# Ledger of designs, part 69: designed miniproteins, single chains, continued (5)

Each design is a single chain, and the fold is of that chain. pLDDT is the mean over its residues in the fold that is shown.

## One batch from the design tools (miniprotein)

Design m18389
Fold by ESMFold2-Fast:
Structure m18389 (fold): chain A 86 residues (1-86)
Amino acid sequence: SAQTIETIVEGLLSSDTSVVLEALEKLESLPDDLQDLAIEQLFERDPSAAMRLISLSKNYPVVRKKLIDRDVELGVKDLVAAVKKV
């Protein structure tokens, strides 16, 4: 549900590493479409969290790959936007 996704995203953004790890475990257990939704909402709220989450997600290969893929996608969009301003 949307409320479940919000709870997971809040957990991922926690300053407590144990809460983040619990949220990563829950996210890895979700269907692919809900994983994508949670990751999209995470990047909308705080894209700067990505590096920490990628570092902590060693035991969560599906979520780790999705975090890396999304971080790269946003980095490419930022580069394209910067080039168009020149």
Scores: mean pLDDT 82

Design m18390
Fold by ESMFold2-Fast:
Structure m18390 (fold): chain A 81 residues (1-81)
Amino acid sequence: SLAAAREVALRQIARLPAAFQPAARATLDEVFALLEAGDTEGARALVRAFLERYYPRLSPEAQRHLERMAAAVELEALRLE
């Protein structure tokens, strides 16, 4: 469900450095609004843009949390197709 996927993604964001959490939460709000509208490609594009910007700035441990966040979004996008 959208609610379950959002909860998983939010738990991963909570494991990121505090400085990155506001941007990640704002991006998640936009991503899930797109998923609710059925715009799975728009949701994927926002996730990709966020990863491209923030992934290189994070430790390998924090990168794993971003990957899990992205995976939760992708699984939900696939359910909507």
Scores: mean pLDDT 86

Design m18391
Fold by ESMFold2-Fast:
Structure m18391 (fold): chain A 66 residues (1-66)
Amino acid sequence: LPVGPERIDLTATVDGMTVTLTATAPDQGVTGTTTETFSAPGTHTVSVDITVGGVTITVELTVTVP
């Protein structure tokens, strides 16, 4: 990712709830952290959108709570 004053917006969706996290671009890669607690058993979907300079990349993962 580019180095500079550009802010990177990360949007995470957890079971339909949207969480926005803003991160600055480091020299190598992007790091952002959010913590969410799953209280309901079952399968939960987490989707993260990363937007840099108008380009959006979506990453999805699944969490299973017994």
Scores: mean pLDDT 60

Design m18392
Fold by ESMFold2-Fast:
Structure m18392 (fold): chain A 64 residues (1-64)
Amino acid sequence: IEVVSLRMLGLAREEEGDLEGALRAYEEAVALDPSDRLALLRAAEVYERLGDHERAAAYRARAA
């Protein structure tokens, strides 16, 4: 399993409107590579869209 593939899966699920499924894919990508800045930023954006501003801020801080 490639981190890039999990990120692409997350993007596809966002397009379908499956925000929870997208978040799962991005969280799996971050679990495999905690320094994957793109996965961290995408997870932050999904948390923001779900209204979880604290987790969104935490993921953005990790990406900085």
Scores: mean pLDDT 80

Design m18393
Fold by ESMFold2-Fast:
Structure m18393 (fold): chain A 66 residues (1-66)
Amino acid sequence: SAEAERALRRGEGARQAGLALSGRGNEGAKTGAIYGEQAVRAARAGDAAAMERYVDLAMKALGLPG
């Protein structure tokens, strides 16, 4: 679905950003991964609003634009 594809794309971007940010520390990357997993779970439950909120939280944790 479009929601799953968007979550995957953003999750993949967050993962790459987490790798780049690992040189500065690990807290943001870890938090971003947790929110990314919550986004995937929300998408599977059909809750698009929750999915978007968790993706936004993951991006913020990684210092990326929402």
Scores: mean pLDDT 68

Design m18394
Fold by ESMFold2-Fast:
Structure m18394 (fold): chain A 86 residues (1-86)
Amino acid sequence: SLTISFAAPVEVDGLLQATARARSSGVPIDAVSLSVTQDGKTYNLPTILSNSPEVTLTATFPGSATVTDMAYANGELAVATQQVEA
């Protein structure tokens, strides 16, 4: 099955960092995308194509944000969000 989890956010040199981990059992992950939403604007990071059971993505950004990770595996879609506060 396909799952997404976020690590606890960290602060690095005045920026916040989110880390999302997608895991699939039985089939490889085909694609993962990470996006950052601040003040109603969404910034999409490049989609990562994969053939792995696990994909970890990180994003760094200034101030508070909502981070959304989307993973695709064999026709399944998983979506998870993390609220990151400055």
Scores: mean pLDDT 87

Design m18395
Fold by ESMFold2-Fast:
Structure m18395 (fold): chain A 61 residues (1-61)
Amino acid sequence: SAEELLANAKTMLEWLRENGASESVMQQVVDEFKETLREKLSEEEAEKAIKELEAIYQELA
C-alpha cells in the first residue's frame, strides 16, 4: 500500500541520514521510491504519495 511504502521510505531515509549518507545517496533513494510508487499505485495515488515522500525528505534535509 502507499502508506507502507511511505513508512518504509521514511525509515530508510532516517537510517541513512543518521549514518552519514550524502545528499546524492539520499536523492538516489528518494528517486527509487518515486519509481516504485509510480509502478505500484494508480497515477492519482502515486502523485499524492510522491508529494508526501518529498515532504518527508525535505524535513530530513
Scores: mean pLDDT 82

Design m18396
Fold by ESMFold2-Fast:
Structure m18396 (fold): chain A 113 residues (1-113)
Amino acid sequence: SRAEALRRLLEAHRRAKRELEEIKRKLEAGEISLEEAVEKFAELVEELRALIEEVLPHLSPEEQAVLRSFAETLEGQLARLKAAKTKEEAIAELEAAIRNLEGLIAYLEGRLA
């Protein structure tokens, strides 16, 4: 159902936000490399993209457009993270990705209310 699809998206994106916050923390603390941060973020992008494609047919056309735009934004953020030459540039891209996730989480919460 649409409500079930929206709940699955909300749960997955809340988890992804927590994982990105942890990646950012570990990168700031020097506990992981830039390469490891890229790999972990790429895995999250693939997981979220796969879920979006799976549940997309259960969503309204407007919701589908929002989720596709969100997925494209995350892909762009991953590309910029891969191009980052400094820890500071990588942290800025992770912060942008966290803000993007916060926006979608708020959207999904509103759609379920």
Scores: mean pLDDT 89

Design m18397
Fold by ESMFold2-Fast:
Structure m18397 (fold): chain A 70 residues (1-70)
Amino acid sequence: HMATATVTGEAPSEDEARQKAEAAIRAALSVPGVTGVRAEVDGNKVTVTVHAESPEAAQRAADAARQALA
């Protein structure tokens, strides 16, 4: 019943990657049914992992995070 989704993105710099990671976490957490969000920054790359109560909630949160990383 729990679901997990992962999205990745990149930014021009590490500082911008950290800012995008924070925005992606905020966006994903705004989705109903999300139970947790984790972000990892490696240089200018951002990886966001979402945990949710359903696959549908995980997908919506992943889409929101992907938009924030664009």
Scores: mean pLDDT 83

Design m18398
Fold by ESMFold2-Fast:
Structure m18398 (fold): chain A 80 residues (1-80)
Amino acid sequence: GKKEQLQKAIDDVRNAKTLEQLEQAVKNAIKIILTHEEDVLKAIGVSLRLIGAVEEARLTGDLEAAKKAVVDTLEEYLES
């Protein structure tokens, strides 16, 4: 289900060692959210926050801060 697929995506984010791996994990998380989320505005809002974290990592080179932001966003989404 959605929670199990997103938990795997969170694990993939935590294990990402490169920006490319983080981008792939985020793309997979967005696909899961768009597949399961009926609230279109909620799905868009979460997706934009996830994309923003990846773009900040690209600009700053701070992969660990981006991974934390993505994990926090996905965990908040799962609790909402």
Scores: mean pLDDT 87

Design m18399
Fold by ESMFold2-Fast:
Structure m18399 (fold): chain A 120 residues (1-120)
Amino acid sequence: MEEDLEKALRAVELVLRAQHLIAKDQENIENLEEALRLAREAAELAEEIAPEAREEARRAGEEAAREAREIAEKAGLKEEVIELISETAYYIGAARARVEAWLRSLGVTLEELARRLYAE
């Protein structure tokens, strides 16, 4: 339980850092590649705490990737940037869905977990 909580907190931290990198500069490929690495690590940690939420994670990831791609295409971003943002969004969506599934099993919300990371 304590190890799963540490993994959940780390996954949420990595998701928020990945989102920050994407929001900061969409023209910096190195920042986007770093965001993807962080998102993948978050998804791996989230899978360890909620392995049974595989289908939920896949659907959330696919939906997040589709939405991110549509936004990036409408913004007129380059194909390479669109691909990196879309793939990063997939892993963010998958990680969030798995963390939410784990928290639901404990009667806790993702919003409460996120607040604890940024309360101080």
Scores: mean pLDDT 84

Design m18400
Fold by ESMFold2-Fast:
Structure m18400 (fold): chain A 71 residues (1-71)
Amino acid sequence: SSAVAEIEALLAEFERAVAAGDLARAAQLMRQIVHLLRTAPLPLEDWLAAARRVSALLASLPEGVRQQILA
């Protein structure tokens, strides 16, 4: 699925943005990932895998960083 590939590319960009300290870009990328998870027709297994990866990435961030990305 092209949507799976797009989510994977956005997740890689998100990790790079966080590593660079570009939290504004990380927030924008996270909004795009969430939008795709809500709107793209994904097989259930791919949706669950992506959603769990997103949750794990957010949980790994310091509280202040997570708050800034999700605000």
Scores: mean pLDDT 84

Design m18401
Fold by ESMFold2-Fast:
Structure m18401 (fold): chain A 73 residues (1-73)
Amino acid sequence: LSEAEREGAIIHAAAVYAKAKEQGKEEEALETFERLAAEHPETRPLIEEGIRLAEESPVAELEARYRALAAAA
């Protein structure tokens, strides 16, 4: 993965997890991430970094950052 692709994946995972936590769907999000990591082991470090970022940042900020990265691609 390029550096930009890695950053995008981390921000995306963070936004998804933060939103799931606000909706009480944290466990469901973690199950989805575990399935993804099992199918694509290279995504596990990105998912872990995203979860960490989500605990430190507001969901609105993470969603805005993800949309900005998608628009710049």
Scores: mean pLDDT 76

Design m18402
Fold by ESMFold2-Fast:
Structure m18402 (fold): chain A 106 residues (1-106)
Amino acid sequence: AARAGFETVLSQIYNLQTAIVRYTETDEEKQQKAVEELAARLQGLINTAKAASEADVEQLLGQLQAEREALRETLDVKGKELRERQHTKNPEKIEKLAQEFMKALE
C-alpha cells in the first residue's frame, strides 16, 4: 500500500537528514536540536498522510522518493569529502564514519 511505502521513505529521509546534520554540525546542542526538529517534521508528515486521499499520498510518495535519492547523493558526496579531509588525522574515526554513511544510504 502507498501509505506503508510512505512511512518507510519518510524514515529513510529522516535517517539521511540526521546523518547529514551529524557530519555538518560540530556543536552537539545544535545537532540535537536539529535532529529533534527533523523528528517533529516526520511526525507531522505521517499525520498529514493519514488524513489525505490515497491519490494524494501516492503523488507525495513520488516526491519524497526523489528527495530521498537527492539526500543519498548529498550524503555520498559529504562522506567522500569527510574521508579526504580526515584520512591523515584519525584513520579509525574515518572507518566508523564510512560505516555510518553506508548504513544511512541503505
Scores: mean pLDDT 73

Design m18403
Fold by ESMFold2-Fast:
Structure m18403 (fold): chain A 60 residues (1-60)
Amino acid sequence: SAERQAAIDTLLNSTDPLEIAEAMLRLGAPPGVVKNTLLDHGVSEEEAERIVEEALRRLA
């Protein structure tokens, strides 16, 4: 779908951790996987938790 393709495009091209988190959640990734991905990209544990929480709020 176009929405799925937009999420994939965001994962490939965005450097914004919040946009990446929202895209991953839209693609069905569990919050724990999203957090680990942010950590792998150099985001701190506290910031990764905050970003995932905000992404979940925006998608609710």
Scores: mean pLDDT 83

Design m18404
Fold by ESMFold2-Fast:
Structure m18404 (fold): chain A 61 residues (1-61)
Amino acid sequence: SKAEKRAALERVLAEQGLSEEQFIDMLMKRYNMSKGEARKKLLEIAATVEAIRAARAQRAG
């Protein structure tokens, strides 16, 4: 759901100690991309981090 995707994003932002805007600015500078592209990449990063956590949870039993 949208709420689950947003919760994943908020968790990633909290772990990095950054706001959404700060993370987007970092991605724009690092990858020379637009604000829209940076926002899309941030969502992809959040999804990847959640997939890694799910895999770790499966290993724990």
Scores: mean pLDDT 75

Design m18405
Fold by ESMFold2-Fast:
Structure m18405 (fold): chain A 65 residues (1-65)
Amino acid sequence: SELEKKIKEAIDRLSDLTGKKVTEEQKEEIVKLALEGKVEEAAEKLSKLTGVSKEKALAILKSVL
């Protein structure tokens, strides 16, 4: 879906900016959580994987959702 693509692109940008690799499997987990309305859980996982704060990860996910 278009929304799934936007979420993955946002994860890729954070991965590039932080130098932290996010695997395709990890991206799929974040996408699934976000699409299920579990945005806070998705943000926490993204935060742990990229090293950005949960607050920043949450803001980024909300901006593309």
Scores: mean pLDDT 84

Design m18406
Fold by ESMFold2-Fast:
Order: structure tokens, then C-alpha cells, then sequence
Structure m18406 (fold): chain A 83 residues (1-83)
């Protein structure tokens, strides 16, 4: 997914503001997959594409970025378990 590639680049930015924005965009993408009429296969693919982005962000030296990423990672894991 082109969106996931863009977010992955942003999350590796030296600017903590850009990394926080990347987490916000990924959270928006996660929200879309929750409300969009997608198949379980499409939802799984979208969630799995976001998972490595949040795993990387959860180890961010900025504690706000890391905390936000950890919360979203937990939501992705919970949603994958429901599929």
C-alpha cells in the first residue's frame, strides 16, 4: 500500500513532529479500515501493512510518539485477533 510506504518514511524522519504526524496518519488509516465496507482479507492486509510502522514507532526516542504507537499497535493486534 502506497500510504504505508509514505508513513514508513515519515516515521524514520529525524524530526519528532514528522514522526508524530506519521502516527496520526496511520491512526486515520486504521480508523478507515474499521468503518469502510472491506472484506476480512482486505482488512487483514491493511492492518498487517500498518503493524511494522507502529512497531518501529513504539521504539521511538520521543516518549509521546512511542506511547501513541504502542496504543495503536495494541488496537491493531486486537482487531487482527477478531478477524
Amino acid sequence: MKLAEGIEKMIQSPDPFEREQAVAFAAMALSITKHLPMSDEEKREALEALLPVYELASKDPDPEVAAAAKALLAEIEARLAEL
Scores: mean pLDDT 72

Design m18407
Fold by ESMFold2-Fast:
Structure m18407 (fold): chain A 69 residues (1-69)
Amino acid sequence: SLRDEFYELVKELEKLISQLPEPEKQQVLDTLQLLKRHFEVASDEEREELVDQLKGMIKILKEKLEKLK
């Protein structure tokens, strides 16, 4: 389901966020909490957009963490 996909992406994103330095770690965590709240009240079309947004965030964070190594 779209909900299952969203929360699997949340788990992957949380693992990446745990590797970030402060203050970015807290800023991205706060953003993720807002996205989780938005998902619960979102339409089905908005939920698909939120899943795509999480996929984009995962890609950006992976690229950022690779540059920090």
Scores: mean pLDDT 85

Design m18408
Fold by ESMFold2-Fast:
Structure m18408 (fold): chain A 84 residues (1-84)
Amino acid sequence: AERERRIAELRATLRAILRKAGFSDEEIEALLEKYRDTSLTDEEVQQLVEELKPEVEKMDKEEVQKKLAELLVIGYAIAVNRIR
């Protein structure tokens, strides 16, 4: 009950943030489905962050917004999969 409640609250918050950022409900659900089974080690998370640093500096604002949405969904999926 408690874990499922926390997961539901995290999901609701994530959806609210992405809607406010201009993403449609269809786009949000597609990202959640795409990354649903994402499971990364701490080393893989560190490597992902290090690889993204130089790439983000080359991105325009629209690309950065899409990448932030993707990273938020990935982070949510990792957190949920660690709680379960």
Scores: mean pLDDT 76

Design m18409
Fold by ESMFold2-Fast:
Structure m18409 (fold): chain A 62 residues (1-62)
Amino acid sequence: AAAARQARRDALAVELAGNTKKWLDYEDQYKKDPSNTDLKKMAEQYRKKAEELAAELRALSA
C-alpha cells in the first residue's frame, strides 16, 4: 500500500513538472507572438492539467 502510493505520487510529480514546463514554454512563446492565439490556448490547456495534477498530488500527500 505505502509503496504503491509512493509510486503514484512520484508519477504524478513527473507529470506535474512536465505539464508546468509546457505551460510556461507556451506562455513565453505567446508573449513573443501575441497574434498566435493557438499558443494562448495551448498554455491554458497545460495550465489546467497542471492544476488538476497538483490537486491530485496534494490529496495523495495528505
Scores: mean pLDDT 83

Design m18410
Fold by ESMFold2-Fast:
Structure m18410 (fold): chain A 97 residues (1-97)
Amino acid sequence: SSKEEQIKKISEETKERKLELLAEVLGVSVEEVRAMDAAEIEERLAELPEEKQEELLKELEELHVEGMKKVLELEKDKEKEEKFKKKLEELEKEKKA
């Protein structure tokens, strides 16, 4: 599996968690939130008390940051693999010299 497929999976999981959070806050199903356009979601969120809007925004930001951290961890693993590959190529050159 490619790194791109893993990043896509993390993105899809983060999106699903955000939809679940919106569904919980709005008191509807996840399927109903998926069917809503951005304007309908914004209108429904505007009906919430300001405190609830601020809490939701904070939780959405936390989910976004968590998703970004998972992507960064995959990037670090790739850098580690590239460094090992380079060292193995150098060792193979020394063995043939």
Scores: mean pLDDT 78

Design m18411
Fold by ESMFold2-Fast:
Structure m18411 (fold): chain A 79 residues (1-79)
Amino acid sequence: GPLADVRRAILDTLIEALEAGQTSVTLDRKRAAENAGVSEATVDAAIDELEKRGLVSREGDTLTALKTPQELRAERDRL
């Protein structure tokens, strides 16, 4: 469903950033919503669920990965 698709897209973005040597990404919340065909509220709900699961932390528009690329892939594949 749309929430799972957004969570998967966010996890993929974080995995790519981690593999490039970055710990955090700046999320354009509006663009993420447009790309997924969902509301910004759905993007926020996706981020909230990832934070609740201990996978990311959020400060403004910055998402920081709290897990390894391997752990984030395992979570993505579970979605």
Scores: mean pLDDT 84

Design m18412
Fold by ESMFold2-Fast:
Structure m18412 (fold): chain A 94 residues (1-94)
Amino acid sequence: SMKKEELEEEVRKLVEEGASLEELTELFIKAMEEWGLSEDELLEVLSKVVEEEPDLERVSDLYAALFLAVAILTLKKRGEEEKAEELRKKVLEG
């Protein structure tokens, strides 16, 4: 999928630019909500990026960002909008 290739390129760019956990989390939320990518498709992209990433802290941030994005969207899907917004604010502000 061209959207998966676009996500891979954006993730690589953000990692090279020293992007925060916040920026990575927002990218994964956007990829799932706006681009229609599944969690499995995001994991496929992450596995490719992580294989070439020597910094274990960056690897940890990438998986944490995916986990947070999935958690936020799961809360939103369950109608727990206040909890989703609280979690999102903690990621974006902390």
Scores: mean pLDDT 81

Design m18413
Fold by ESMFold2-Fast:
Structure m18413 (fold): chain A 81 residues (1-81)
Amino acid sequence: IEDLSKEVIKAAKLGREAEAEDFLQQLEEKATADDANDFETLAGVLALLGGVESVFGNNNKADLYFKLADRAEQIAARLRS
């Protein structure tokens, strides 16, 4: 799971939306309730990176990070339910 989380971040850094979404989907498919905190951590990292890109005016990249962060938060919430 940690390796796939790193791949999501790498794909997002390169602006590869489809690849990042694919890795996040693979993470969700392998996830259990015990992984909820890992998805919250991933969401936090993605949101922080999106904030940095937004400050530098890279709006498209910031939007991608925030979209991925929101999805990771939704996965964490589902796993805790």
Scores: mean pLDDT 81

Design m18414
Fold by ESMFold2-Fast:
Structure m18414 (fold): chain A 92 residues (1-92)
Amino acid sequence: AGEVALEASRAGGDPVMLKAAEAAYKQGRDGVAAMTGASAIAHGGNPEAARKAYEAALKVNGDSPISKAARLAAEQAERGGTAVGGGLPPAF
């Protein structure tokens, strides 16, 4: 469940929060792992990584709490004015 969001988070997430997401995933807490990964992306301020996490969540889970969390993380990264690495499209 959280595996695809976690993989996307690894591409540009905060290393400390990525380790927390991996630990939660290993403990069978897929939803917690996905949300922790999404939060790591948001705090890292990388909109591209946040976008990839959202796309990965949508591809596997559709419109679900996991994809919703990844979507909010992507929007939060975009709203962080100091976030670098490019911006998210308005339709995203």
Scores: mean pLDDT 55

Design m18415
Fold by ESMFold2-Fast:
Structure m18415 (fold): chain A 65 residues (1-65)
Amino acid sequence: SAMEEQIERAKEEAARAAAEGDSEAAKRYVERVLELGEQIDPAKGEEWAEEAERAAVRAHVLANE
């Protein structure tokens, strides 16, 4: 669905922002994942936001080695 595509793009943008050291942008994209996910299923929204946050942290670590 279009919302699932937006969620995946928001996750990707969160990881990219985190890799670039933009913690404020990364946080905003994680919040967008939560907002969009909650429209599908509130429980899944929280789960997907947590996954997005963990992926963003991972991307930051990998970018800085």
Scores: mean pLDDT 83

Design m18416
Fold by ESMFold2-Fast:
Structure m18416 (fold): chain A 66 residues (1-66)
Amino acid sequence: MKKKVKVEFLDEVTDPQKALELGREASEAMEKAKEKEVTIKIGKSPDKGWTERMKRRAELVKKEVE
């Protein structure tokens, strides 16, 4: 059966510490997506490049698992 990966986009995160934690959790979830069903949560970052890289990575993981 194909594994299901859900990508969830969160609103802007005002707390810098929470933004960093969400980014780290998203990266960990992407790695786990190769082994099991996970939800990848991506928070908005002031760095547009970082946000785009995270979205692209999540999409690639989803496509790879499907």
Scores: mean pLDDT 67

Design m18417
Fold by ESMFold2-Fast:
Structure m18417 (fold): chain A 80 residues (1-80)
Amino acid sequence: SRREAAVEQLEAFRAHLRAQAETLSPGARAVYDDFIGELDRLLAELRAATTDDEVDAVLARFFSLVRDTQARLEALAAAA
């Protein structure tokens, strides 16, 4: 199902991010930790989703989270 495929993809992505976090600077690690924490909340909502519309709503929030996280990382890089 769309939900099952989305859960599997987000879980794999989360595991990848977690593995990379240990090699980052403290500032970048904090941004990654925040991202992973919010991703965990989205995964819980995705697992509770019963319709494709609910899955799409969670995925829309995920893409917003990715955009916001990229902006935070760019701001951090610009400040260095």
Scores: mean pLDDT 83

Design m18418
Fold by ESMFold2-Fast:
Structure m18418 (fold): chain A 58 residues (1-58)
Amino acid sequence: SRVEKLREEFVEKAREAVRDILAGKPKVVTFSVPPDLTKEERLRILREVLEAIREEKA
């Protein structure tokens, strides 16, 4: 689905950004969330991005 593809894209971008930052590289990433997503869909994407960042800390 569109939401699943966006979620996967955002998670991958977040993981790449965290890895680059931890490796000492400057990194900027921007996420553009479509306005037609529901609150639940937006929260799901945000939670998975946050979990991905948390995992990279280990």
Scores: mean pLDDT 76

Design m18419
Fold by ESMFold2-Fast:
Structure m18419 (fold): chain A 74 residues (1-74)
Amino acid sequence: MLGDFRELRKKIAEEAKKTGFDLKKLYEVEANGYRELGDRIAEELRKLGQPELADEARSIADEMVKKLKEKAEK
């Protein structure tokens, strides 16, 4: 699954270079998606009595959001 998204992202980047469309909005959408996913996973893990894993899930999501925001700014 991750390999398929990586390949798609590469094709989108190549097409953007070829046709000149801006990737900024796509990075913003992905960042919002990771934030929401991390929040939902963390909330479920806390309900299951796993607060440490919930904090890790949030941390991973925040890291991905930060990387995508940095790409969106450029």
Scores: mean pLDDT 75

Design m18420
Fold by ESMFold2-Fast:
Structure m18420 (fold): chain A 64 residues (1-64)
Amino acid sequence: MKIEVSEVNGKYLATATTEKGTVVTRADTEQEAIEKAKGGAEALEKDPSKAPEMEAIGELVRNA
């Protein structure tokens, strides 16, 4: 699993990339963003049925 963190206008964006997909989360602190991304990525790897939820977020970003 690969985790990347970026700061955008006082917010932290964390991206966790796994073989099952990518989880993107945003938080007010870098630590919280990393923890959320890790949790989401681990949940996605354990339960691939959560992949549609993550894909829906990706579709919103692509259409916006």
Scores: mean pLDDT 68

Design m18421
Fold by ESMFold2-Fast:
Structure m18421 (fold): chain A 60 residues (1-60)
Amino acid sequence: SKEALDFYRLFLEKWKEQRKAEVEKKYPDNKEKTAEILKQIDDDYESTLRVLEAEEKERA
């Protein structure tokens, strides 16, 4: 349902922000490594959203 999708979007956004904060604390002196991991987190977030949006579209 759309309501469930909206809930998961908010959940994933909070999860993404928490993971990014953890990475920044773990590698404060390594900007290159931090940027690489943050990109992977963003890619995972986008990939998950696309799957959820595709499921909503198929059910619509």
Scores: mean pLDDT 78

Design m18422
Fold by ESMFold2-Fast:
Structure m18422 (fold): chain A 70 residues (1-70)
Amino acid sequence: SEELDREILRALGDMQLALLKTAAKSLPKEEFIKLLKEEVDRMVKWFEEQGYPEVAEELRKEAEKLIKEL
């Protein structure tokens, strides 16, 4: 179902952000921001291509929030 697909994609996005946030402790800030932007842009594009632009936008907003907290 589309609802289940949305839940799975949200969970994937959340997991990737959690892994990237953990990497923030080990990387210089500039390198971390670059990695975060590249990985989030890739995921956002793929979510949009799967037909879930709302999930893509949620991921984009969470990434922006993470950058502001650095």
Scores: mean pLDDT 84

Design m18423
Fold by ESMFold2-Fast:
Structure m18423 (fold): chain A 72 residues (1-72)
Amino acid sequence: ASVDRLLRYADELAEQAEKAIEEGNIKTARKLVDQLRAIADHLERMGHQEAADYVRSRADELEKKIEELEKK
């Protein structure tokens, strides 16, 4: 797959995760973050380290938001 397609797909998943977080759907948000991490790992294996770091950073930000929601 092209890097551009994977990055576009990652952006779509990140948007879905943000929406799930806004809705309080922690379980769905976590699954989407896991998918983002899988995309980052795939990009890294393909030698696209900068793209992998970008997607991983987005996943880390989303995970932090999920952890804040779990403080109830």
Scores: mean pLDDT 85

Design m18424
Fold by ESMFold2-Fast:
Structure m18424 (fold): chain A 58 residues (1-58)
Amino acid sequence: SVSEKIRKLTIETFRRVAEILDESFAENGGDLRKALENAEPKIKELLKEYKEEVKKIE
């Protein structure tokens, strides 16, 4: 169903957000501020793609 597709996409998207944050944290030597600043544009792009895919499923 449409709802199941959106649910799966949502869960996969937030798993990707967690992965991006974890990778950025490692790349910045555990500096949380720098990790967040460097992760922000990647997360914003991922969320943009998520919104576009949700719109296509509806």
Scores: mean pLDDT 84

Design m18425
Fold by ESMFold2-Fast:
Structure m18425 (fold): chain A 84 residues (1-84)
Amino acid sequence: DARIDQIIAQIQAQMVARYGDQRLTVLQLSMDVQRWMRQNRDNYDPRDIQIIRSAMNQMIATYGPDYQVTVQDFFARLRQIIAA
């Protein structure tokens, strides 16, 4: 879905601007992404938000909340889960 890809690219750019190459836990980054989506909810379809949220929940379940990732690694994994 081109819209989901655009939303993810926009959120990734904002997170890269905040954290650069810093490593964060999957839980911390998921919470920051959810905060961004909530603050910008009027710009997004609720169904697209649900898909992204479900994929982040799958990532937490798979890797654990304390697993450390870069922003780029997080969004690469997120895209893989959504595409599956």
Scores: mean pLDDT 85

